# Ledger of designs, part 41: designed miniproteins, single chains, continued (5)

Each design is a single chain, and the fold is of that chain. pLDDT is the mean over its residues in the fold that is shown.

## One batch from the design tools (miniprotein)

Design m17400
Fold by ESMFold2-Fast:
Structure m17400 (fold): chain A 85 residues (1-85)
Amino acid sequence: MEELVELRKEAVDLFTELGKKIRELIQQAKANNDKELLEKVNELSRKYQELVREAHRAFEAQDLEGLREVIEKMKKLLEEIDKLS
């Protein structure tokens, strides 16, 4: 059970970081009137919301494997966001 709690904490920390970076990119795109960046960040925001839903399902199912997969997808999304910064 400790492993599930640790994975949940990692997922929450990653969601917090992803959410902050997405908000920063949206603000940057709007400030610069950058429609291309805004379209890209909207796509990343959609992926972020999908991962939030996947994590919720994994938590409900107590699916350690599914939660690990979501965490890895979050890390890849973070890499995509960092390339835009």
Scores: mean pLDDT 83

Design m17401
Fold by ESMFold2-Fast:
Structure m17401 (fold): chain A 80 residues (1-80)
Amino acid sequence: VEEKLAELEEAVEAFDVERAVALARELGVHPGLIAELRQALEARDAARARRVLEEIRREVETGLDEGIEALIEAVDRVTE
């Protein structure tokens, strides 16, 4: 996951719209943030793109914690 986040940062720095969107999609990022990232990269707004990237990082980190919790809950439901 952190490896894909690093690749996403490289794609954002290169303004590689297609690669950045594909990586964000693979990370399970909200479609709204993916759309914002695309818009920022297409506009070549580095400041906005970096801000959206930071939001993506926070969401992925939060989503990992929630994903682990949901996985534990799902296992608990089938182990009754």
Scores: mean pLDDT 70

Design m17402
Fold by ESMFold2-Fast:
Structure m17402 (fold): chain A 83 residues (1-83)
Amino acid sequence: SVEELMERLKEAIEKGDEKKVLEVMKELLELVKRGEPLTAEMAKLMKEAVEKFPSEELKKLYEEMLEIDIERGVELLKEAILK
């Protein structure tokens, strides 16, 4: 599922299909919200999408995904240092 979405995102970016990029990024965000880890490869592809398509909606999706990843990382660190 995630691998298929990443391939679709890569293809949409290469073809310049902003509508498809937006669609796939929304699907990836929903998976991340449901507990899918944000991988370095996913983050790289999403950054490439935002840089190629100057869209406020795409930028907001990317920012929301980074916020979820940061919040999860902070929570894991808090749990690791609890006495």
Scores: mean pLDDT 76

Design m17403
Fold by ESMFold2-Fast:
Structure m17403 (fold): chain A 83 residues (1-83)
Amino acid sequence: MMEELRARAEALLAEVEAAVRAAIEALAAGDEARAQAIGDAAMPTFREIVELAQANPELRDWILARWRAVQEALRAAAEAAEA
């Protein structure tokens, strides 16, 4: 059970990381509309990760550490948008 939940969390986190990287590239290219669309498309995945972290304390710290990395990437993307 827990291994399947971890695998699911890893898949969801990988999807979010890919979305964040794509959004950073879009912002760097000056395509704010594309970055927004990527962000909107990723929101259901973000919600699932939060629910997994809240429901599974054993995975919570691991998920939160990975989520923190995604948030750092989002801040970098926002800074790039200033260009």
Scores: mean pLDDT 76

Design m17404
Fold by ESMFold2-Fast:
Structure m17404 (fold): chain A 99 residues (1-99)
Amino acid sequence: MTPEQEREVDLAVLEIAAAVALVSLRKGKIDPEDFERLAKTMKELVKEMAEKGYITEEEAKRINDLIDKALEAVKQGNVEEAIKYLRELLDLLSRLAER
């Protein structure tokens, strides 16, 4: 797999994870502990992508900030706020995939 293909796959995995989290929150099928585990896994992939140069350190910080804000909203029971941050994350990931 080329570095460009790995970047595309990693971004797609993050988009799928964020989309699944959003749908699961809307359906009441994810608890804060499950979301925290997912957030940790997503942040580990973001770190690997930054280390490989697939995204910049600034882009990694922006992605991680949105993940952390979504997680905090879930922990506070604010599902609508969590969905807002996940939508912002999906928009950011889509824009990164276009370049």
Scores: mean pLDDT 86

Design m17405
Fold by ESMFold2-Fast:
Structure m17405 (fold): chain A 102 residues (1-102)
Amino acid sequence: MTIREALEAEEVTEESAIHASVTLVVGKASVASALMIRYGPEISEVVAKMMGIDKSTIGNMLDMGVRYAPKLTGADVATVQKRRDTTLSGSKELAKHMAKYR
């Protein structure tokens, strides 16, 4: 499998491969991850309202994005990591936003 091969090349464990597969299978969550990687935390609030993503799933998507995006898009790892850090800040804000509704 291409995903498993890419994860192995990035020194990822079987557990990480399972997490990646679960994230990809969710569908809309995978799209949300791609949007957050490209647009950063500015979009995360909209994603929360539209997708209803679990907090743990967001974390897994961001980690996978850093490892997998360079393989898929040829993007610089450093650029992807900067985007992850920015999106992670947005995820904290997202967690506060979700708490207001529950």
Scores: mean pLDDT 48

Design m17406
Fold by ESMFold2-Fast:
Structure m17406 (fold): chain A 59 residues (1-59)
Amino acid sequence: SEGLKRLEEIANQLAKQLEEKTGKKATVTIEKLDDNTARVTIKQGDLSLDEVVDLSKLT
């Protein structure tokens, strides 16, 4: 899905910002929840950021 790729770009951008700010590695995971919705998770050590995104708004 094109929306999933755009979400991945946004999530990787945010992860990079976190890495620059903290000096620690961040990981990105994207889970498809339904045809129009995905969860993005960004983890850095013990921190976790979770957002549910409408993929139709990204395409």
Scores: mean pLDDT 78

Design m17407
Fold by ESMFold2-Fast:
Structure m17407 (fold): chain A 73 residues (1-73)
Amino acid sequence: MEIAREVQKKVREKLKEAGLTDARVAADESGNVGVALPSDATDEQIAKAEEAAREALKELGLNGKVTVVRVPD
């Protein structure tokens, strides 16, 4: 089982459900998740991305870190 691939797929699914279709997702083998949003993303969109990633991790039984960043420019 490759944890990074499962986390990435689940987080992408949750982000689409939240209406965040312009997000990039990365995950590692420890279940840590990084989400990159456009530079003009609002604080509300960042909060939604964090919640979506955290929910995905809970469904997979993982306690990894969630990091959400805006991509500059």
Scores: mean pLDDT 80

Design m17408
Fold by ESMFold2-Fast:
Structure m17408 (fold): chain A 82 residues (1-82)
Amino acid sequence: SDQDFDQGMQLFQQGRYRDAERQFRRAIRQDPNFGRAYYWLGQVLRQLGRYDEARRYYQRAIDLSPNSGTSAAARQQIRQMD
């Protein structure tokens, strides 16, 4: 949901990455097509050093909305990790 996503964003900005992960995973469970939540879960996982998982979630964000600003950001993050 938007509320879970917004809470995740606040926690991410505070550097509370494990708490942010829980909120973004909850947002995805409520809306499996919420591409922005997959992108930001990727950002959290990258901050936690979980790079293979981060790539999978960035790819999912791209697959859900290939022509969006979210997908462009996700592609950039994947390139930065290479």
Scores: mean pLDDT 89

Design m17409
Fold by ESMFold2-Fast:
Structure m17409 (fold): chain A 107 residues (1-107)
Amino acid sequence: SPELVEAAKKAYDILLKFGEEFLEKIRNGEKVTPDEAIEGLKKAFDEAIKIFEKVDPNVAERLKKYADEILEKMRELIEKGTPLEKVLQEAMDEFRKKLAEILEEAL
């Protein structure tokens, strides 16, 4: 579906922009807290998922479930002392992977 492909491009752009903004804060010497990073990523996931709500509600529901699971795992990794930058990268990569898997089933 051309609409699903376009939605996926917009979702990837949202995640890329979030990653760039996070790295810029680190480069500027700003101290990013775990809570700020989790809330920022949650907002990015929510924005990406909303794009699919109008195109394919089933894709949106599956992504929401995976986003919640990813955010919970991220909190656990941070509590165990995993570096925040690594946790954010892994969370974004997992979301992109789940999106690709869902789209392969829907296309």
Scores: mean pLDDT 81

Design m17410
Fold by ESMFold2-Fast:
Structure m17410 (fold): chain A 86 residues (1-86)
Amino acid sequence: SDEKLKKLVNEALKAEKEGNYEEAIKLYQEAIKLSEDDPVRKQILTTWLESVKAKQEGNLEKARQLVLHAVGLSLRAIGDEIDKQL
């Protein structure tokens, strides 16, 4: 459900902020499993997961680029939804 997905993502963001990258990765993997029928959401969540892995590896530039990519994908998905309502 959207409620479970939102909770998992919020908990992943909290874990990432606390430097608990292993927990953040696990929570993102659970969110990805809930998104198997939504390819766009799955891609966005997978990109966030990759950003956390890059941070864990100490590759901050790669992590930054992946975060920007995930945000870009999210904005594109929102734009597509707006176009459907016009």
Scores: mean pLDDT 85

Design m17411
Fold by ESMFold2-Fast:
Structure m17411 (fold): chain A 98 residues (1-98)
Amino acid sequence: AAAEKAKKEGEEMAEEVKKLAEEGKEEVKKALEESVEKGEEVAQEKIEEITGKANELADFGEKNPEAKEIAEEAGKYAYKTIKEIAELVDKAKAEAAA
């Protein structure tokens, strides 16, 4: 019962992290269409938000072993999305310089 509650809470936190990552990437894409400078600003803000939520989930997983695997999977997804956001900014900068 307690272990099932921890798993469910971990799953809900994982979904929140994944949604934040997906929405953050889309906001960065829109900002980059306006300007590279605005895109960089939004990317920094979204990377910080995603990192913060991913760290909360990682801490939850450490305290609740039943949720650890769920936390690790969501963390990998968040990290991958952060890398993709950084690559979008780098590409936009390169294209603006060309």
Scores: mean pLDDT 85

Design m17412
Fold by ESMFold2-Fast:
Structure m17412 (fold): chain A 79 residues (1-79)
Amino acid sequence: MIVGEAVVLGYNPETKTVVLFFTSLSEEEAAKIKPGDKVLIENEKGTFEGTVVEAGPLFAKIKTDAELELLDVVRVTVP
């Protein structure tokens, strides 16, 4: 299980995709996150499911029904 904090760097409401930059993970931990992984995104409004569509160094693009704003801080959990 991986748990880390991330900042929202981009959100597209039409495609329901969010770009997250991990601020608390090491590059080794972030490298374990792969396209197709299911994740939980937690903010002050609740916990939402998402699916990783793209991953790179300390970032992930996630498809989710969570409505997020630029520079929001979220917790990401990969079970």
Scores: mean pLDDT 79

Design m17413
Fold by ESMFold2-Fast:
Structure m17413 (fold): chain A 71 residues (1-71)
Amino acid sequence: GAEEAQKLAAEAAERLRAGEDPEAVIAAMRERTPASNPAGLRLVADMEAAARTLSPEELAELLARSGRIAK
């Protein structure tokens, strides 16, 4: 659900800030996202698209915002 998508976003942001390769981070998130979680699959697709246009720092900031509690 959305909670798992937020958790994946927060973890991806931390890994990107640690200097991990964006493609490797996205691949790891894809591996952890079951086919039955459309929110998580959408997040992975959005990360792949954003990684083509954003720097790793900008991507990490975007994902960190998604990982915080926000209504």
Scores: mean pLDDT 73

Design m17414
Fold by ESMFold2-Fast:
Structure m17414 (fold): chain A 62 residues (1-62)
Amino acid sequence: SVEQLRQQMREAGQQNFDVYLADLAAQGRSLSDEEKAELQARIDRAIDHALADSAALAAQRA
C-alpha cells in the first residue's frame, strides 16, 4: 500500500539522516537544531513528491 511504502521510505530516510549526522560528528562537525529541522522537512517533502509521482506513474501503466 501507499502507507506501507511511505513508512518504508521514512524509515530509510531516518537511517540515512542518522548516518549523515554520525559522519559529521566523526569529523568534528554538527548541524544546528534549525538545520536538522529544515533537512527533515526537506526529506519529508521529497518522500511526499516521490509517492505522488509513483502513484501517477502506476496509473499511467495500468
Scores: mean pLDDT 78

Design m17415
Fold by ESMFold2-Fast:
Structure m17415 (fold): chain A 85 residues (1-85)
Amino acid sequence: SSKVENIRESISGGTLILYQAHIYDPKTRAAVLEVLDEVQKAKTLEDILNVREKVKERAEKETDPLVKQALQTIYDYIENVLKQS
């Protein structure tokens, strides 16, 4: 679906910007890159919803405040993209 492709591309774009913002922070960069890879592999709306849930769970369990903030930012961005679609 072109709609699902547009949602995936929007989330990927926002996540890539966050990855670039943390290029000098290897731990946060690695966590953001892992989420970006999962988003880019998503083919269905259900896949995107599964990525959203995994990001939420990872953010809740994360003890590093910078990594937690980056994951929460990605979660909020996914929620906003889905709300507008």
Scores: mean pLDDT 83

Design m17416
Fold by ESMFold2-Fast:
Structure m17416 (fold): chain A 97 residues (1-97)
Amino acid sequence: DEAEEAGRRASEAAGEGSERAREAGERRGGFYAETGMGVGAISAGAGAVSGDAEEAGRLGARGGRAGAELAREAGGERGARAAEEAARRLEEVAREA
């Protein structure tokens, strides 16, 4: 129950982070932030399907951080912050699982 719920929340947070990174980032940074968070969302989804909510949260957080780093390289500081915030939320999901 809790593992399934946590995994679903991790996937949602990764998707939300991707959308916010795209919206908040500068045009240059938005693409990179979205790409990184998209990978995080896919990874979190795979973890959720495995029934391991803790792993799902960790995978999503890793994707969020990768997206933030790519966004910063492109000059999208707002996008980077949004992706990092999403990653932190995914880590909280992993800790609660």
Scores: mean pLDDT 61

Design m17417
Fold by ESMFold2-Fast:
Structure m17417 (fold): chain A 90 residues (1-90)
Amino acid sequence: MVSESEFEEKVGEKNLIKLTAEVVSPEKVKLKVKVEKSGEEKEFVGTLTEVAAEANRFLAEIPSVNAAVVLELKEVDGELLPVATVISVA
């Protein structure tokens, strides 16, 4: 089954990062990252490791963002759900 999780985290005083993660297959996830202050948005699809690396590369290219994303698959009630966590890189 396809599961969707949406997370919203404020990073610093000027940036809000919105993360939407879903499982598209047992080995693939989709992550949408939106930086509210800049209006920049990008969607990534791939393995958990690939998506995390690409999202972090995207965030590193935005001068006002000091944040990294950790993406994990966690089992909740027998279902694998992608959990995205924002970490401050200050």
Scores: mean pLDDT 68

Design m17418
Fold by ESMFold2-Fast:
Structure m17418 (fold): chain A 62 residues (1-62)
Amino acid sequence: SMRDEQLRILREITSKLVDEAPEHEGEINQGMGDLYQKHRDSTPEEFRKVLEEFRKEFLKRL
């Protein structure tokens, strides 16, 4: 399902960001989880772009 593909993307990008900023794992999981709920109706491609933008902005703030 589209939701299963979104979950795969969520796990991929969350894992990548946690590896880059492991001290912020809790904050990353909360932010990523919020985006997963908010973007329920997004395509997997749109969802990937949202999570990559979150990752990019998160790393800029470190």
Scores: mean pLDDT 88

Design m17419
Fold by ESMFold2-Fast:
Structure m17419 (fold): chain A 68 residues (1-68)
Amino acid sequence: SLEEKIKEALVKLGVPEEKAKKAAEAAVTLYNAGFPADHAAELASTAIPEELREKAKEAIKEVLEKHK
């Protein structure tokens, strides 16, 4: 699923699985609600620790763009 792909990408970056899952759920919910991939990624990445947030945002955006 799209959520699983995002979660896996975030875990690979070193995000704890629980936070990665929360961010993945948020990203998919926002994207399905009509948010552009970049906006969905930015909002979802706020759940990620600050030191990984920029990398997480980039990874989420890439997965969402490839899905479309």
Scores: mean pLDDT 82

Design m17420
Fold by ESMFold2-Fast:
Parts: structure tokens; sequence; C-alpha cells
Structure m17420 (fold): chain A 98 residues (1-98)
């Protein structure tokens, strides 16, 4: 619905793919992309640990990334409280199913 949420969804998918990737990169382009998203994944893990949370899977890590980004967008006034609450509820439902 919101372009900001679509960007967050895409970034979360890339974080999930990076966290799942246990094989060596096949190309310089893949290596560069993995370096960027591995750094984002580590940043998310650090922030979760500071909040007393832990991600046990790549999918869970991606969902927590979305949750943190939605909260940041709300804090920055870039999305409405209603939109943020709807997205947070969807993310909590997905986390509960893991």
Amino acid sequence: EKGMLEIVEGEAELVRVAAEAHRPPRSPSEANARLVFDTLAETVRKRLKEEGLEAHSAEELALYYKLLQVKKLLEDGRISEEVAEEEIEKLKEKLKEL
C-alpha cells in the first residue's frame, strides 16, 4: 500500500536470502550484495540482542527487520499509526507461526 512499506518488504527479503546463504558467492556482484545484506543482518541481530530478543531463523530475522523498520518509519512520521499497527499485527502473526 505505501511505497515505504514495499521498500522495507524488499529489504527484508534480501536480509532473509543473505542469512540463508551458506555457500560461497558465485560472482563479484553476488559477493558485493551479500556483503551489504550480511552487514544489515548483523546490525538487526545486534539491535534485537539490545532489546532482549533473538532470531532463530533467517525468516524470523527478516520479520524482525520489518518490525524494526516499521517502528522507525512510525517514529520518523513517515507512516500513520494506523498503517504501522496493521503491519505490526501482520508481522506478529507471522512470528507466532514460526
Scores: mean pLDDT 71

Design m17421
Fold by ESMFold2-Fast:
Structure m17421 (fold): chain A 70 residues (1-70)
Amino acid sequence: MLTPYEQSFVDTVVEDTKDWSEEEQEKAIELAKQVVKSYYRLQGYSDKEAEERANEVREEIRKRLEEVKK
């Protein structure tokens, strides 16, 4: 289950990138993962925990973009 912060971040990334090409979306997803991982590290989470949270957010963004993009 995503936190409210993670959900808001996913919603923003999806809205900003939904009309982009698949290649541009994949680049945006990778950047989003890096941003989330950095955020959790700055909050004092371990690299492992930050990676796990970043992967959850990445997969949710990908899933939503697949649902919106035919």
Scores: mean pLDDT 81

Design m17422
Fold by ESMFold2-Fast:
Structure m17422 (fold): chain A 77 residues (1-77)
Amino acid sequence: MTKEEWERFLEEARRYLRTVLGVSEQGTDNFLQILRTHMDHQGVKTLEEARELFERMLTVIQQAARDRGVSVDDLLR
């Protein structure tokens, strides 16, 4: 993917985390850092693969938050 596609994806991901899930700025930055680390480990090269990984990470962390009785933001701080 291009740098421009990646930057736009990051802006959309940050907006989703902040506005839809109510994650703090710090929690959002932590999530996106973890996403970048997983992308590098898995060799993610396309926007579609990055989006799929983002959705999987959201599913995992939302489930972990429910299982522990805490917010998603609490797990990302």
Scores: mean pLDDT 83

Design m17423
Fold by ESMFold2-Fast:
Structure m17423 (fold): chain A 74 residues (1-74)
Amino acid sequence: DIDALLEQTKDPDLAVRVRALFELYQLKRFEAFHRVPAEDVPLAFIILSRDLEALSRVPGLPEALRRELVAALS
């Protein structure tokens, strides 16, 4: 459910927001990225552009989640 994922992009926990953005990316629901909160736009851009260097510099991400995203975006 895209609407449930979009609600998760508003979560105070960065890991929850990143997982929701990544799930939208994997589902190829790129149109939903126009509906994410402004604070998530830089993170959404990193995921959409597959910028692994920028992803490695995001503070507060669990290392396991970071590895999962890098593997999927590579």
Scores: mean pLDDT 80

Design m17424
Fold by ESMFold2-Fast:
Structure m17424 (fold): chain A 90 residues (1-90)
Amino acid sequence: MLADEVHELMQRIRKIASKVLEEAGVPSSGRVFDGIDGAASSVVGYLLGWQSREEAVKAAASSIASTGLVDRKTAEELAERILRRAEEEL
């Protein structure tokens, strides 16, 4: 069913986001999971055609920046990296 496909896509994007943040040296914490969830939701919206690529990057960057663990510029770079890796899977 469509809902199961969206759920699996969301889980795959969460794994990509987690790996990107880990590679960037962002500390593992509950705040990181909130940032990952927000970023993954935005990327899924883009991949399903509900958001433009530009809107998805901005929304993902806002979710990552809201963790307080990185500055806005770093959050934007990480959001772009997450979205680019997600595009490579589809």
Scores: mean pLDDT 80

Design m17425
Fold by ESMFold2-Fast:
Structure m17425 (fold): chain A 60 residues (1-60)
Amino acid sequence: SMAARQAARETAERTIATGEELLAQGQPVAAAVGYHEALEVAEGFPDLQARAREGLARAL
C-alpha cells in the first residue's frame, strides 16, 4: 500500500539521519552500524540506499 511504502521511506530516512548525526558527533563505528541498518530498511528506495552507501563510505 502507499501508506506502508511512505512509512517505510520515513523509517529509512530517520535511520540515515541517525547515522549522519553519529558521524557528525565523531562516532564512526556507531555511524557505520546505523548506515548498515539503513541499507536494509531502504530496500526498494534506490535514492536512500545511495545516501546510506555514501554515509557508510565516510564512516569507514
Scores: mean pLDDT 86

Design m17426
Fold by ESMFold2-Fast:
Structure m17426 (fold): chain A 86 residues (1-86)
Amino acid sequence: SALEEAAQRDIESLRQLAQRLIKEQPELAEKIQRLTDLLIEGLRHLATGTPGAVARGAEAFLQAYEMLGRVEQGREDVRVLEAQLA
């Protein structure tokens, strides 16, 4: 299908981008790979076109989005939460 063809092109682009980022920042390799895997999982599920697969794809994308946001604030947010719970 056209959606599956589009997803395969995006998956290839994501893999190429991830390899470049890992080469530039090898200390972040595990985090970059995990984020890339979630994005690929999301795209593959969305492309399969079943309602259950679409829902799983959306969940994977949501996890990737949360991971991106948490990379910038995760440490500070944990520190603030610990202070509030004390």
Scores: mean pLDDT 68

Design m17427
Fold by ESMFold2-Fast:
Structure m17427 (fold): chain A 120 residues (1-120)
Amino acid sequence: SVEELFDKLLELYKELQDIVDEIMSQAPEEVREKLRELKNKFDELLKKIGEYVQKAIETGDPEYFEKALKAMEEFEKVLDEIRELVRKYATPEQVARFDEVYEKIRKVMEELKKELEKMA
């Protein structure tokens, strides 16, 4: 279940990256630099979430559950910052596509947090 939820998160993340890359290709240089910085931080956080979730499942160590939850909270903050830039600089069609994937990510994240909290 946790593995299935994380796989869903990875799939949705790839969809989100494709939309963000499209927006970046059309955005002014200053906005592209901000989005690139946020995207890099987003990528790092997703990698950390995956690592901590795997270690939490394998070891049952409460420290890895706590680290996973903290990384997920930071991931959501970065996602919200990306969303603000998307809403300001993207086309209405791109915003609609982003918001659809955004809401799916939020739901998967909530389910993943709930499953991790049950294991802690």
Scores: mean pLDDT 86

Design m17428
Fold by ESMFold2-Fast:
Structure m17428 (fold): chain A 88 residues (1-88)
Amino acid sequence: DLEARIEAERAAARAVTAARREETLAIVERALREGDEETREAAREAMAALALLLGEPLPAGATEADVARLRERLAEALARLREELAAA
């Protein structure tokens, strides 16, 4: 069952991401509500990366390196959002 496999992978990802989820969602929501076009684009990138980490099934053959790259992209998007919100 693909759903059961996804749930097991989600459990591992959620344990790592859960503490950051609330902060990430608050930043993204603020950026979408109050940010300019550039900030909203960064918010959409952060949401896409977060969705993959929390719920979206990883592609067949995904490695730990692929997950690390996804986390890196999320961190970069969040850093851009924080910079843009601080500059506004």
Scores: mean pLDDT 66

Design m17429
Fold by ESMFold2-Fast:
Structure m17429 (fold): chain A 76 residues (1-76)
Amino acid sequence: MELERYEARLRGLERALEFAQKNGADPETVEKARKAIEEARKALEDYKSGKATLEQVHEALRRAVKALGEAVASLP
């Protein structure tokens, strides 16, 4: 995967989280998803600077997608 694809994916997750929060998703799931997305962003920045592997970026993005899915599933 290209670096720009990871950045685009992160922006998509951030926008989806904002949508879920505005539409009444459970606050606990929103907070969990927010933290997971922040961890994924940090993993990508660490990868850019040579401090993390691409595998770690993939793993962090996987956790962020899962946490966001739980927030979206909590919508009324």
Scores: mean pLDDT 84

Design m17430
Fold by ESMFold2-Fast:
Structure m17430 (fold): chain A 84 residues (1-84)
Amino acid sequence: SDGEIVRRAREFLGLSQRELAQLLGIEDPQTIADIEAGRIPLPDELKGRIAAFLRYVFGLSQAEVAEILGVSRATVSRWLATLD
């Protein structure tokens, strides 16, 4: 689920909802809380940004990012391919 993807990324990074919002360029931390609660879907751009941050800033492989986020490697590859 979208909420689990966000929660897993946030817990791996050791961030609060406010800190994750700041990292992703989201003005309102309530948006992160709403996504984690399942009230709002996670936009595809943010899926790509989360995957890219773990892949390129933390130096994780696509397989490691997939394991952390609880998705397939093909899903991570697709999300990364949609980033500009």
Scores: mean pLDDT 83

Design m17431
Fold by ESMFold2-Fast:
Structure m17431 (fold): chain A 96 residues (1-96)
Amino acid sequence: MLHEELRELIREYVKLLEEQAAEQRKQPLTAEEQAALAEVPKVIAELERFAELPEEELRELLSKEMNIPPEEALREAVRSLRETIALYREKKEAEA
């Protein structure tokens, strides 16, 4: 359940990151913005790798990264990613 929800959210977030990167490339970028944009493919690759992990391995990895119990790590990851996606979509609506 939570694992499947997290995988779906990761795919949605990856798509949003790709769309944002494509839009940013159409405009002049500061050095800082250009450096951040260069990191996007690495972030996407890491997210896609996480989406392919079995539930148990993903749970343990998230637990270690977030410093919380494995069972809570999936719930927290889903909650955090859902919040991030919502904020990103809100920003897109306000600016585009």
Scores: mean pLDDT 77

Design m17432
Fold by ESMFold2-Fast:
Structure m17432 (fold): chain A 94 residues (1-94)
Amino acid sequence: SMAELERRRRELIEEARRAIEEALETMSVREIKERIARLLEGAAELLAKEKGEEELAERLRELAERVRALGDDDIDGLAELIAEGELLVEEYLA
């Protein structure tokens, strides 16, 4: 249901916020953004080449571009995009 999807998104956003706050002890937001964008791009390449999942790969690449476009102080936006990526992968695996 939509209510279950919205609840899961909120849970993932809170998990992402905690992970970002922990990473900020040793990394800048810019460094975290670049790492997340590269992970999304790497996942997209593997999904396209090994699984033929070109639509999902394109969505992950678009998400990586959105991550890079965030302000270097936009922790909330970064958490939301991380949650969106996680939901895309969970939907694919279901």
Scores: mean pLDDT 86

Design m17433
Fold by ESMFold2-Fast:
Order: sequence, then C-alpha cells, then structure tokens
Structure m17433 (fold): chain A 79 residues (1-79)
Amino acid sequence: DRAALEEAVEELRRLTEQIKATDPADLAALRALVERADALVEAHRDLVVNSPDEELRKRFFEAAAEVAAAVKEKLELAA
C-alpha cells in the first residue's frame, strides 16, 4: 500500500513541524504529538518493513527520526 506509506511520511513531517512550533514548556502538547507520531509509526510498521520500495522505507524511517530529533531538542530546551 504505497499511498498509505506516502501519506504516513507526509503526516510524520507535519508532526515534526508541529513539535518545532510547540512551546518547550508545554509538556502536555509535546506528549500528545509524540503519542500521535508513535501511533502512526506502529500502525504502519508491518507495511513499512514488508515494503519492496527501499526509498520509501528510507523516507519513512528518516521522517520518524526527524520527529524523535525534534522532540529531543524541545525536551532539552524545557530542562
């Protein structure tokens, strides 16, 4: 399901931008965005790992890593 993976990559990138726009002191908002990203990754996990499209798999994992990096940066600013 190529279309579902393409949309998931776009949603992860939108979540990264939302995280970057979130106040680092707003831990509730950051938590909600993290939970949404984690749910999106888990929902597409089997589809991604079984995908024959290497570039699409790479884009998905890169997008997920960008979410994680944005969260880490916000949490470091909140400390």
Scores: mean pLDDT 82

